# Ledger of designs, part 94: designed miniproteins, single chains, continued (5)

Each design is a single chain, and the fold is of that chain. pLDDT is the mean over its residues in the fold that is shown.

## One batch from the design tools (miniprotein)

Design m19479
Fold by ESMFold2-Fast:
Structure m19479 (fold): chain A 67 residues (1-67)
Amino acid sequence: RGERVAGLVWRAAGGDPRTGPLIDEAYRAAVEGDEEKALEYARKALELAGASPEEIKRTLEEIRKIL
């Protein structure tokens, strides 16, 4: 689960290296079963990468299906 969440966020962020720490937090939260925290850090990573509101919404919905 955590690996799938991290990979999805990484691809959606276009591989932006600045997002690494936020993706690591999302991975840890997903492994711990903290869905809310995983989604929060995924959103922060995508915002940092400059993803559009539509891209963020779509990616977060996909993450919810994995969690």
Scores: mean pLDDT 80

Design m19480
Fold by ESMFold2-Fast:
Structure m19480 (fold): chain A 100 residues (1-100)
Amino acid sequence: SVEELIKKAEELIEEAEKKLEEGKLEEALELLFEALNLLEEALKLAKTKEELEKLLELAKRVLELGKRVLEKAETLEEILRAIGVILRAIGLIFEIEQKL
């Protein structure tokens, strides 16, 4: 269900924030990519304005965390992966806003 996908994505985002605070950038990036996969799946199933607004909130949180990972990134791989999170989050935000 949309609600289950949203809940799992939110839990992954919260875990990514914790990993980022711990300096575990690679683990944070993996969690953010997984959250994006769940949010993209939830968007395909979302039917209500409330569901779309919640997806938008979470997509914006992923974008902000991706930016924070980019600021702390020390390797080219971390930089490129953080940019990947940022670009996917921007694309998702755009798609959600078109449906609102």
Scores: mean pLDDT 91

Design m19481
Fold by ESMFold2-Fast:
Structure m19481 (fold): chain A 45 residues (1-45)
Amino acid sequence: VVVHLVAGVEIELEVDPSLTKEQIKELAVKRLGIPPEAILKVEEK
């Protein structure tokens, strides 16, 4: 999946495809150490 952050930063994460978008956001917050408000959207590839 691709996590889109504020200021146009994109980060690709490999995640279990069974995860919901909400679970992916929580995982991104935990792994990247960013606040949840920094995430604009999550896009599946």
Scores: mean pLDDT 76

Design m19482
Fold by ESMFold2-Fast:
Structure m19482 (fold): chain A 60 residues (1-60)
Amino acid sequence: SVEEEIERLKKLIEESTDPAVQRALQKALEHAKTLSEEERRSVFENAERFYEHWKAEKAA
């Protein structure tokens, strides 16, 4: 559901330790709220991919 996707993204924002990453994820969340369900799904998927990429870089 949309509510579950929003809560998941909010958790990623909370777990982000980089202010720039947190800001980017917050922007994606607010943008997604204005889109259709299909477009919103793509935004959430891209946001999760962005977070995973950042987390991998932090681990290196």
Scores: mean pLDDT 78

Design m19483
Fold by ESMFold2-Fast:
Structure m19483 (fold): chain A 64 residues (1-64)
Amino acid sequence: SEEQARKLAEFLLKKGVLPDEETAERVARTMVEEGIDPETVARLLKNAGLLTDEEYEEAIALVK
């Protein structure tokens, strides 16, 4: 959902994965427009080493 996408983007901004608020808004918009699940984005970021296991679990709990 749009709310879940926004929550994940804000979380990623807070954790320093995204550099600024404008990028966070674009990431949220892209997830909604392309129909990409926020859980899938969190998993990809964990696999890329951009989120720790703990941060990944926090992100998944946030977007459920």
Scores: mean pLDDT 84

Design m19484
Fold by ESMFold2-Fast:
Structure m19484 (fold): chain A 86 residues (1-86)
Amino acid sequence: SSELERLRASMSEERRKVVEEVAAQIRKIGLLIDLELAIKKGEEIEKLEELIKELEELEKELPLTPEQKKNREELLKKIEELKKKK
């Protein structure tokens, strides 16, 4: 029946929302790791700024935890130090 189809769809939709939320959290952690590795690898400043912008866009969907915010601030400080090098 249409009611059973709606129930199944609703359960699938709720599961999808949870999966998307977890995936967004994993993506933010992944971007922070990518940024740290890019800094260690000596990637171009422009690429580092692109990774920061990507993280900022993702933060609009799911806020950073206090720990993630601290990590981001430490990485931003490292990038500013790199910008001061010739």
Scores: mean pLDDT 77

Design m19485
Fold by ESMFold2-Fast:
Structure m19485 (fold): chain A 99 residues (1-99)
Amino acid sequence: MFLVELPDGTVLILAFVEYRPGEDLVEALKRSILEQYPDDPLARAAAENLRAENVSVIGRIGPDGKWVDASGVSGRELQERADEIPAGSTLLVLAEAPA
C-alpha cells in the first residue's frame, strides 16, 4: 500500500484490497489502511475522509495470482458484478482522500 500527499493536501492511496463478497469496498479499503498504518495520523485522517466517489478499481488479481481485469472500474460497477468476482480475489484500488 502507498499513501502520497499531493501539493493540494489530497492523499493519493494505491492499495491491494482482499475482496469479500457482500463487503463494502470503501469500508474494506478503510480497514486495510488502518491495519497497514495503525500509528500514522495521515493514514487515519485519509481513511476517515474516504467516500465511494473517491474510490476506483484499476485491476484485479484472481486467487491463482493472475491479473484478471485491468480496466478502471468504479466500486459501484464492481458491486453490480460481484457474482463474477471469485472469493479471495485481490483488487488494486486507487483512491483520493482530502486531508
Scores: mean pLDDT 71

Design m19486
Fold by ESMFold2-Fast:
Structure m19486 (fold): chain A 71 residues (1-71)
Amino acid sequence: MIDEAEVTLALGLIYHAIGKLDEKRGNYESAIEAYKKAIELFRKAIELGHPDAERYLKETEENLKKVEEKL
């Protein structure tokens, strides 16, 4: 059985990790794109009922805001 909530969360975590890596490298435009994709996926994971998704959504939104302030 495919757990859509778990798979969606995992994809969000991948994009969140890409965003963090790009932020550390100074690739702020790429970091913003990755964080926005992660946010979309975490919102979908919340809709699907994943209990951890709200925590990761909040962290990713805070990271996005910090990167946008550097442009």
Scores: mean pLDDT 86

Design m19487
Fold by ESMFold2-Fast:
Order: C-alpha cells, then sequence, then structure tokens
Structure m19487 (fold): chain A 82 residues (1-82)
C-alpha cells in the first residue's frame, strides 16, 4: 500500500520534471522573442510569455518538492511499520 503510493509519487515527480524541462524551453523561446521584439505590442507579448514560462517552471518545481517531501514522509512511515 505505502510502497505503491511511493511509486505513484515518483512517477508524478518524473512527469513534473518533464513539464519543467518543457517550460524551460518555453522560457528560452520567450527570451528570444523579447530580444527580437521591435514594437511595444511585441515587447508586452514577449514579457507576458517570459512571466508565464517562469510561472510554469515555479509550479513544476513546487510539484517536485511536494512529491519529494511526501515520498520522504511515506518512506519514514514504512520504516516504522517494519
Amino acid sequence: MLEEKIKELEKKKKEAEELKKKAEEELERAKKELQEAKTIEELNRAIGAVLRAIGDIVEAELTIRKAEEEIRELEEELEKLK
């Protein structure tokens, strides 16, 4: 039961790591758009894209951290039961 839950959290952590990687690629694209922007509209759009990508990275990092914390808690609980 606890071991299965730990495996599910490890899978969720791995999925969040992949999402973070995609968000980092999105951030690089947004930074390039920001550098190439020539109008106020283009600048505002690029800034919005950068902020969104940063938000996605932060959300993925929070998901990874919570999963790691929950895995540690479950591992400690599993050790106490054996």
Scores: mean pLDDT 83

Design m19488
Fold by ESMFold2-Fast:
Structure m19488 (fold): chain A 65 residues (1-65)
Amino acid sequence: SKNEKVKEEVKKLLKEAIKAVEDGDIQRANELLKEAMGLVPQLSEEDYPEFAKMLEEFAKALKAA
C-alpha cells in the first residue's frame, strides 16, 4: 500500500487506545482515538474494513470497562 506508514500509525494508535481502556485511562484512550480518527482521511478505501473492525473492538473494550 502507498499509505503503509499511515496505516501502521492508525493501527498503533488504536492498539494503544485499547490498552489505555484496559488500564482504566479513558481520557488517554479518547485522545488516542481522536488522533487515529484524524488520520482516517489519509487511508486507502481498501483499509476501511480493517479500520472499522478495530474501531468496533475499541468500542467493545470501552463498554466493558
Scores: mean pLDDT 79

Design m19489
Fold by ESMFold2-Fast:
Structure m19489 (fold): chain A 56 residues (1-56)
Amino acid sequence: GAPLPLSPEQQAELDKGMELVRTGKTVEEITRGIGLVLRAIGDAVEAYLKEEVAKR
């Protein structure tokens, strides 16, 4: 399916999380990066669902 559109803020959070995963030297840094990626995806899904519910 088509990917969900990300806001500039959500895209920046995703990019930051991906950078931490790629450059992280500790388990804590990599885990933080993964958390940011998952949060950005969650925020995008929530925004999509809010628009969908508003149409009902």
Scores: mean pLDDT 76

Design m19490
Fold by ESMFold2-Fast:
Structure m19490 (fold): chain A 90 residues (1-90)
Amino acid sequence: SAAELAKEAAELALRAAMEALRAAPKEAVPAAAGAAIAAAGAVFEAERLGDARGALSAAEAALEAAERAGNERGKELAREALELAREAVE
């Protein structure tokens, strides 16, 4: 279902943002922390409100944060989150 895909996408976006945050150079920390907060909110929105829009935004923010941090695992997780989030909003 769309709600299940949105939740999985948001959870993967959170994992991607947390991965970026762990390995972030100091200058990349604010973007990674912001992405993690956005992803946590998206998980809540998917679980409680059935809303998939937050998952897409969170996945995009997580990818940008992982790119700024130079974190390959974070980018991989964020790309997977984007694919699932796009399916959830279709």
Scores: mean pLDDT 83

Design m19491
Fold by ESMFold2-Fast:
Structure m19491 (fold): chain A 92 residues (1-92)
Amino acid sequence: EEGERTLALVREWGEAEEKHFQAALAASSPEEQQRYQDALNRIKQATEDIKAGKNVEKAKKERDEALTELNRMESRFHGQARAAVAAEWAAR
């Protein structure tokens, strides 16, 4: 009965959270933006090395360390985004 409305609200919240996530990332220090980009690049390189069979154990460790750092940063930015969306929707 309320499925379509619930899905629309979930989509609207998701779009607002993504917008605020991007804003939080853009507002972060140049050093944090660089660390985020470096973590993405390290994951990409490690994945390519694993696929090529080069230093697979070292590449797996590097990927896992980079994923841990990325997840930590994304959790913080998503936390900031959710707080911003909640404040925006509370003001409606």
Scores: mean pLDDT 78

Design m19492
Fold by ESMFold2-Fast:
Structure m19492 (fold): chain A 106 residues (1-106)
Amino acid sequence: SIHEKAEEAQKLFEEGEKLFKEGKYEEALPLYEKALKIYKEILGEDHPLVAVLKNQLGKVYFEQGKYEEAIPLFEESLEILKKQLGEDNPLVKETEKNLKKTKEKL
C-alpha cells in the first residue's frame, strides 16, 4: 500500500540520516537512494521530500569528494524547492550554499 511504502521510505531516510551524522557515508548512500525511489514513486518527482533526499545524496557525494556527482543533485533539489516552497525558504538557502561550496571545489 502507499501508506506502507511511505513508512518504509521514512524509516530508510531516518536510518540514512543517523549513518550520515556518524560519518558512515557509504552506508547512508543506498538508504537515501531507496527512500528517494519510493518517494518519487508515491509522491512524484517534484515533491519537497524528493528534493530533500536529493540534497542529502548531494551532501554524501560532497563528503566523499565526488563534487561532479554532487552538483546535479543540489541543482535538481534547488529547482524543486524554489518551485514548491519559494526562494525565501531556509531549505532553498541551505541548498544554494551547498551548491556554491561544491562548485568552489572544482
Scores: mean pLDDT 91

Design m19493
Fold by ESMFold2-Fast:
Structure m19493 (fold): chain A 79 residues (1-79)
Amino acid sequence: GLKEGLEEPLEEIKKLVEKIKEEPDLEKAKELLKKAEEKAKELLELAERAGFQPLEELKEEIEKILKEGKEILKKKEEE
């Protein structure tokens, strides 16, 4: 049902963060992070409209994934 629909976009966000890790071009890595953030926002809006519970746990999972992407990007900028 709706749970399966939320699972796929969450996996896409995780894949975008993995691509940041392997992307040697800093500008492309920044673009991948922006795409992950956009997909995360869309997923949260979809979940909220659908009455998904617990919404807070989904937010925390998404924030953790995005934080990993931001930390990877920061390390690339420090190289």
Scores: mean pLDDT 78

Design m19495
Fold by ESMFold2-Fast:
Structure m19495 (fold): chain A 63 residues (1-63)
Amino acid sequence: SERELIERIALHEAIEAAKEALAAGASPQEAFDIAVEHLRKVPELSDEEAERIAREAVEEVLK
């Protein structure tokens, strides 16, 4: 679905943002906050969806 595509793109963007933040010396919490801020710019995502996707992204990068 279009929603699934939007969420997949958002997750990819959040992963890249989290990677860059962590590589620059940010904590996992700071990387999460940065990813959430990026995802809040996506009008199709609610605040709860942005936070969920950002959390998934940080967890994926830390594996």
Scores: mean pLDDT 85

Design m19496
Fold by ESMFold2-Fast:
Structure m19496 (fold): chain A 68 residues (1-68)
Amino acid sequence: MEEKEKKIQETKERYEAELEKAEADGRARMAEAGKQGFDAYLAAGKEAGRRLNELRKDGERALQELEA
């Protein structure tokens, strides 16, 4: 009964990869927005944070569902 363990590991790796990509994309967007001004930088930072929080919550839900 190792199918559950495999799915947990695969899901974890997939969400880790998505999180890494979103973090890199967010930082790149913040750096670019910073060239436009401080308000743009702050707005980009808020959106990046929101996206990362959504991905973390989705990953946690997926992992909990696999435990059920």
Scores: mean pLDDT 79

Design m19497
Fold by ESMFold2-Fast:
Structure m19497 (fold): chain A 81 residues (1-81)
Amino acid sequence: SDQKQLDELIKGVQAMAEKARELGDLETAESFEEAKKLLEQVRNGDTSSVPKAVGHLLRGIGLAIEAGVSEELAKAYKEAK
């Protein structure tokens, strides 16, 4: 379950990073890109990356909410389903 949840999270973070770049929000994009890299290491069994991955992920989510990036992603997910 953890590995499946991490895979879904990595895909979501990747989509958020790409959407942030499309909107010109480089700070949010960079935060999600760092979070994705660290989450991939966690998924590969490197538990030492967990605190850093969580930190960058939470920062990226906060920035994305403030910039409206997460709302654009939510719309895209609704249309894809």
Scores: mean pLDDT 73

Design m19498
Fold by ESMFold2-Fast:
Structure m19498 (fold): chain A 65 residues (1-65)
Amino acid sequence: GEKREEIAEVLRKAQELIKQGKVDEARKLLSEAMEKYGLSGREMADLAREEGLSNVVVILALSLD
């Protein structure tokens, strides 16, 4: 649904921040999305895997639990 598409966009933005070495900005973006959408770090990590994003995004999301 639309909510999942919004989360996927946030995850892609986090991946680009990580690629730029902006890990703290990516962490903040993921934390804000978790609060906004009511998701755990594990749920965010599962969505990152489903979207085919890099393992670094998955690990970062898991670190936020």
Scores: mean pLDDT 84

Design m19499
Fold by ESMFold2-Fast:
Structure m19499 (fold): chain A 95 residues (1-95)
Amino acid sequence: KEKKLEEGLEHLTLGNVLYKEGKYEEALAHYEKAIKYFEEAGDKKSLALALTNKGKVYYEQEKYEKAIEAYEKALELDPENEEAKKNLEEAKKKL
């Protein structure tokens, strides 16, 4: 579990770098890997963070319905995630 959490964090970090570079498809691939590792680790907060970042990629791609779905899943796992709450409301305003 500990090693899986570390692998997930590495993929999350790489996804964040790629996201900042505008490499959205590559960022999504790394966020999906992070999601799988965090699911295996049972870390709900890290899983919510990876889902929130996946939603941010969909938002930048103007895929607002997919962004909303990702943010809602993140909030199911971590209801106190302020970034997911703010991003969900912003995505809903774009519909």
Scores: mean pLDDT 88

Design m19500
Fold by ESMFold2-Fast:
Structure m19500 (fold): chain A 68 residues (1-68)
Amino acid sequence: NGTSTEKVLENIRDELENSTEEDTETLIQLIKYAQENGLLPEDLAKKIIDLLEKKDIEGAINLVKENL
């Protein structure tokens, strides 16, 4: 159990890299959970969710990597 933003972003990156477009709903729930528990900044969480809603998994991976 990591409570640091970096550890959360690493876990999100790994989930994204192993995911398909069919997993975007589950990924969105993961991002929302992390944001609601203060593990992700709200602005970053919203940007990741926007990309996932567009099924832009590669864009979401790149955004997460930029913040690691």
Scores: mean pLDDT 80

Design m19501
Fold by ESMFold2-Fast:
Structure m19501 (fold): chain A 70 residues (1-70)
Amino acid sequence: DRAREEARRRAEELLEQAKKAAEIASKIPDEKEREKALEQIRGQLLQGADLLEPTDPEAAERLRRAAEEL
């Protein structure tokens, strides 16, 4: 259904944004600043998962797994 397709698309967009943000964060020379940047990305993925869970639990699970891999 359209709602699940939109949820899946949104999850894919969040994953791509997180991947790009993580690449930028990995180049931060200060370890503490790098850790804070990764924590923010992780938080955004988890918030996205909570938002998408009622519509598409599989999309939510994908976002949570990505957050764990950071």
Scores: mean pLDDT 84

Design m19502
Fold by ESMFold2-Fast:
Structure m19502 (fold): chain A 71 residues (1-71)
Amino acid sequence: STREQWLERVARLLEGRIAQDPKDAVAWYNLGVVYEKLGDLEKAKEYYRQAAREGTGELKQKALEKIKEIE
């Protein structure tokens, strides 16, 4: 679908950003959201774990909550 194609394009952009800056916790979190919307829950969990590792405060808490929701 057009929405699925858009999500895949966003994922590629975020993957490129992370390749340049692996400490970008926001990019890790957003990549988790994209893969969750694509139905790839295992990849979503991996990306949320990275967001929790690199992130602080509210972003870290949101990432940890997402992991609990999927597990």
Scores: mean pLDDT 88

Design m19503
Fold by ESMFold2-Fast:
Structure m19503 (fold): chain A 86 residues (1-86)
Amino acid sequence: SELLERVEELLERIRELAAQAFASTDPAEVLALGQEMLALLQEMGRLYAEAVARKAPKEELERIRKLVEEASELALRVGDHLAALL
C-alpha cells in the first residue's frame, strides 16, 4: 500500500531526528528536532485517519497504528531527554 509506505517513510525520518536529538546536549537543538518530529507524527495521524476513511484492510490499519505508537514513544523519549538537559 502506498499509504502504508508513506507512513513507514515518516517513521524512518522520525527515527533519524530522534537519533540526532539523543546525540545533542543543546536544549534549543533538541527542542527544534522534537518539534519537527511532532509535525511528522501529526502527518502520520492524518494518514491513519485517511486509511480509516478509505476502509483500508484491518491488517493495514493495525500496522499503521503500531507505527504511530512507535513514533509517539520516540517523541516522548526525546521530550524526556530535553527535560534532563534543563
Scores: mean pLDDT 91

Design m19504
Fold by ESMFold2-Fast:
Parts: sequence; C-alpha cells; structure tokens
Structure m19504 (fold): chain A 95 residues (1-95)
Amino acid sequence: MSPQLRAEMEAGVLLVGMAVTLSVLPTLETDEELREAAEELIRLAERLREIAKRLDPERAREFLEAAREILREAARLAEAQGAPQEIVEALREAA
C-alpha cells in the first residue's frame, strides 16, 4: 500500500470515529459522559491533523474541514443538552 493511501485510510477511520461519537452525543445523560465524548472528539481531531500533514494539500483540507464541522456540531449539541460551558468551549477551540 502506498504511504498516501495508508494516510488517507487512517484519516478516514478517524473521521468515521468522530462521526460515530457525534451520533451518540444526544443520547448522553451525564456531564461526565459528555466530557468523555468531547475529549475523544478532540483526541481524534488532533490525530487527524497530524495525519493530514502526510496528505496532499487538497485532501488534507477536505478531511480537516469535515473534522471542524463535526466539532462545531458537537459543541452545538453539547450546549443544547446543558453541558458545562468548559466542555462547549473546548470543542469550539478544537474546531
């Protein structure tokens, strides 16, 4: 497998992980669960940013923008559920 294809597959897996975490966010009932989900989203986004350095600039831009959209939506959903402001701010800052 080429290094480029491997990097794209790794970025794709991370983006799917972020989308799955986002999809369960509205079902979380405790501040602790919301914090853990936010920390996971930020961790996946940071790993994706590192992998993006190995991608073609156009592909990197696409993956990073998709990740930013997920983080923005996660912040909106967390705020709507009454999550602590520090969790909402952490997600917004990571976007």
Scores: mean pLDDT 87

Design m19505
Fold by ESMFold2-Fast:
Structure m19505 (fold): chain A 63 residues (1-63)
Amino acid sequence: GPASAEGAKAAAEAAGGTATDEAARRALQYVSNGDLEKAAEALKEGAGLSEEQARVAAEMAGL
């Protein structure tokens, strides 16, 4: 299904953080390109998530 910036923000909140609009947009771009590692990095830096939480959030944002 299509990824969305709002989906990325919701995924970050489900993982225990709060993503900025910029972090959500960066994560969306990386998820759309299939780069979950960079999507997780963007959410980790922009949402204050741990590495594990950021990986889960990036995977959820891709769904």
Scores: mean pLDDT 73

Design m19506
Fold by ESMFold2-Fast:
Structure m19506 (fold): chain A 81 residues (1-81)
Amino acid sequence: SEKVLRAEELLALARIQLWLAKKLFEKGDYKEAVELARRAARLAEEAARLAEEEDPELAKEAREVAEEARKLAKEAEEKLK
C-alpha cells in the first residue's frame, strides 16, 4: 500500500537522522544531536502511525527507532545541563 511505502521511506529517513545524531553526540555536539534525535523521533512516530493497520511489524520497528531517538535526545539534553 502507499501508506506502507511512505512509512518505509519515513523510517529510512529516521534511521539516517538517528545515525547522524549519534555521531554528533559522540563528538560532543549535544545541541545538534538533540535537534536531529527529536527529528528522527518525529519521523519514526509518523512511520509507525502510517504502518500500524497494514504492517504491525513495521510499526513496531518504527516505534523502537522512535524510542531510541527519544532516549538519545534526553541523554544529549542532560549533557547540556
Scores: mean pLDDT 91

Design m19507
Fold by ESMFold2-Fast:
Structure m19507 (fold): chain A 55 residues (1-55)
Amino acid sequence: DPEEEARELAIELLEKLSKLPKEEAEAIKKEVTELGLTGTAEDIIAFLKEKLAQL
């Protein structure tokens, strides 16, 4: 279920942000906001997977 997968990945990223130093968390949050995925759940999944792979 793509929508459920996107949610799980988003939760994982959010949990990582809460455990990171504030400056690093803010940088990642800004990047996510600027890239702004307004597409389908599959688009969100692809972005989150790539972002997590970069970390």
Scores: mean pLDDT 70

Design m19508
Fold by ESMFold2-Fast:
Structure m19508 (fold): chain A 58 residues (1-58)
Amino acid sequence: MAPLSPRQFEAEVLVALARMALAVGDYELAIRLAREALALDPENEEARELLREAEAAL
């Protein structure tokens, strides 16, 4: 497996934090973190799904 670029790695960290925010009901934080992840990696499907879930829950 090729190593992720620094931007893709940061996006994955933000995705993990967004999942935790969503799990504790902090939907506004989850939206912010998912948007930051998409700014770093626009092709990140997981970040797009988290953003949709958080926005739907808000």
Scores: mean pLDDT 80

Design m19509
Fold by ESMFold2-Fast:
Structure m19509 (fold): chain A 50 residues (1-50)
Amino acid sequence: HMEKIKELFKELEELAERYQQASGPERDAVLAEIRKKYEELKKLEEEIKN
């Protein structure tokens, strides 16, 4: 689980950089991808706590 969390954080950082460079509809698409990764991260963190 920790390795998967680490990978998700790395993917989120890469998406955040892409988000800052994107504009218009592309920016919205990247934001949607960030939200997906955030939900996956929250689920994994909850599993580790239990």
Scores: mean pLDDT 78

Design m19510
Fold by ESMFold2-Fast:
Structure m19510 (fold): chain A 87 residues (1-87)
Amino acid sequence: MKYLAVAAVGVDGEIKGIVFTEAETKEEAIEKAIQAARKLLGGAPIDEVRVEEAEDLNEALQKAIAGAREGGKKGLTSVGIGVTEIP
């Protein structure tokens, strides 16, 4: 069974990216999500990473959206999620 992990990455009060990763274990999926988020930012300091487990891509997307909205309520100034799902 494959696990999806979603990482929402905050830097200096802004969400800079949302990353999806897939792995065969929950722990591996979470670790890969964190690593992919760090790579996306080119090693810049990360103030906040929110990582959540999901069983499928739809659940991962819903959790990413919820996490981004919660971050916005906590004073993050920019929440843009551009996710293209390939059928």
Scores: mean pLDDT 56

Design m19511
Fold by ESMFold2-Fast:
Structure m19511 (fold): chain A 61 residues (1-61)
Amino acid sequence: MADDELVKELLKALKEGAPDEKIEELIEELLRETLELGGITDQESIDAIPVIARDLVASRP
């Protein structure tokens, strides 16, 4: 998928109140693609992707 398609899917999922699992998955994909496009290859950033996605979903009101 192109990066903009993932952004559209995430926005749609957020607006429709999709399950936390679905939102977490989309955030993980976006973060991974963003790091790859930015040339970020450090393991700490890559390992943080699932943690950040989970924490963002868990911190939602």
Scores: mean pLDDT 74

Design m19512
Fold by ESMFold2-Fast:
Structure m19512 (fold): chain A 95 residues (1-95)
Amino acid sequence: SEELKERARELIEEGRRLLEEGRYKEAVKKYEEAIRLAEELSKEDPEEAKELLEEARKALLEASRKLARESVEKLKEEIEKGVELIKEAAQKVAD
């Protein structure tokens, strides 16, 4: 289906735009949807679907890496804040 192919490509382009905006979670969802449509296309045109699947999977991997990095940095910030709160509480008890 030409419609499945065009929609999958549109989702990949939407995902790239979201990645550029730093919206990694939303970009991941767009690429996952593109992969689903490309898998459906593979029942009709395996060769065309293979190209779309490879492109969408590479894009998903990149977006997933960026999302994971953001999640790790957020966790580090929360841990540092928690340590500071413990120090403040300990100092208040000692005073």
Scores: mean pLDDT 84

Design m19513
Fold by ESMFold2-Fast:
Structure m19513 (fold): chain A 60 residues (1-60)
Amino acid sequence: MTVNAPNGGAAASAAMAAKDLGALVGWEVGPTSGKVTAGTEEAYEAAKKAVDATKSSPAA
C-alpha cells in the first residue's frame, strides 16, 4: 500500500509514521514528490495521516 507525498518532508513524516508501527516496507523521495510503501493497513493510514498533517501546516 503506497502513499503519495507532495514533497520530501511529507514523505519523511509518512515514512516515520509507518516505521513507528513496524510496517515500513519502503520509501522513495523524488525531486517534487515522495512515496511511502506500508506493509499493513494501519501503517498506510498512519502514513496518509502524516502527509495530510503536513498539508494542514501553516500558511496560506
Scores: mean pLDDT 76

Design m19514
Fold by ESMFold2-Fast:
Structure m19514 (fold): chain A 74 residues (1-74)
Amino acid sequence: LEEGVAAYVAGDRETAIKAFEKALEQGDPEAAAFLGVLYLREGNYEKAAEYFKKAIDLGLTQAEPLLRYAEKKL
């Protein structure tokens, strides 16, 4: 997760996505939220909503406002 965050803030999208996908495979809800934010910023509201739902399902209820925003854009 930390590697993904560092890559994301450095602008390395490919490394960030790879690191977050790996962390999500291990059940990290924060990784799902970061993937959601990444897709949200790219205007991919469908994928953003999917990842925010995954984060909430894994226990990160703090992602609810972001999910609502992404769904409103659909």
Scores: mean pLDDT 78

Design m19515
Fold by ESMFold2-Fast:
Structure m19515 (fold): chain A 71 residues (1-71)
Amino acid sequence: SMEEIIEEIKKYLDELIKNSPKTPDAIRRITLEVLLKAHELIKKHVTDPEERYKLLSEIDKIINEKYKYIK
């Protein structure tokens, strides 16, 4: 379940990047879209607050690692 959420988020992130220009505005939009999808999946499938926090933290790290060096 947790691994399925992470995999779904990674696929969604990659699909958004593939279909979007690499501009600061597009990066901001992609980040928000990914976070919204993550919140929906976590809300639907994860009830434990500690597990929710861990998943959100991991997703945030995935997004930051993807974009940390963009000007």
Scores: mean pLDDT 76

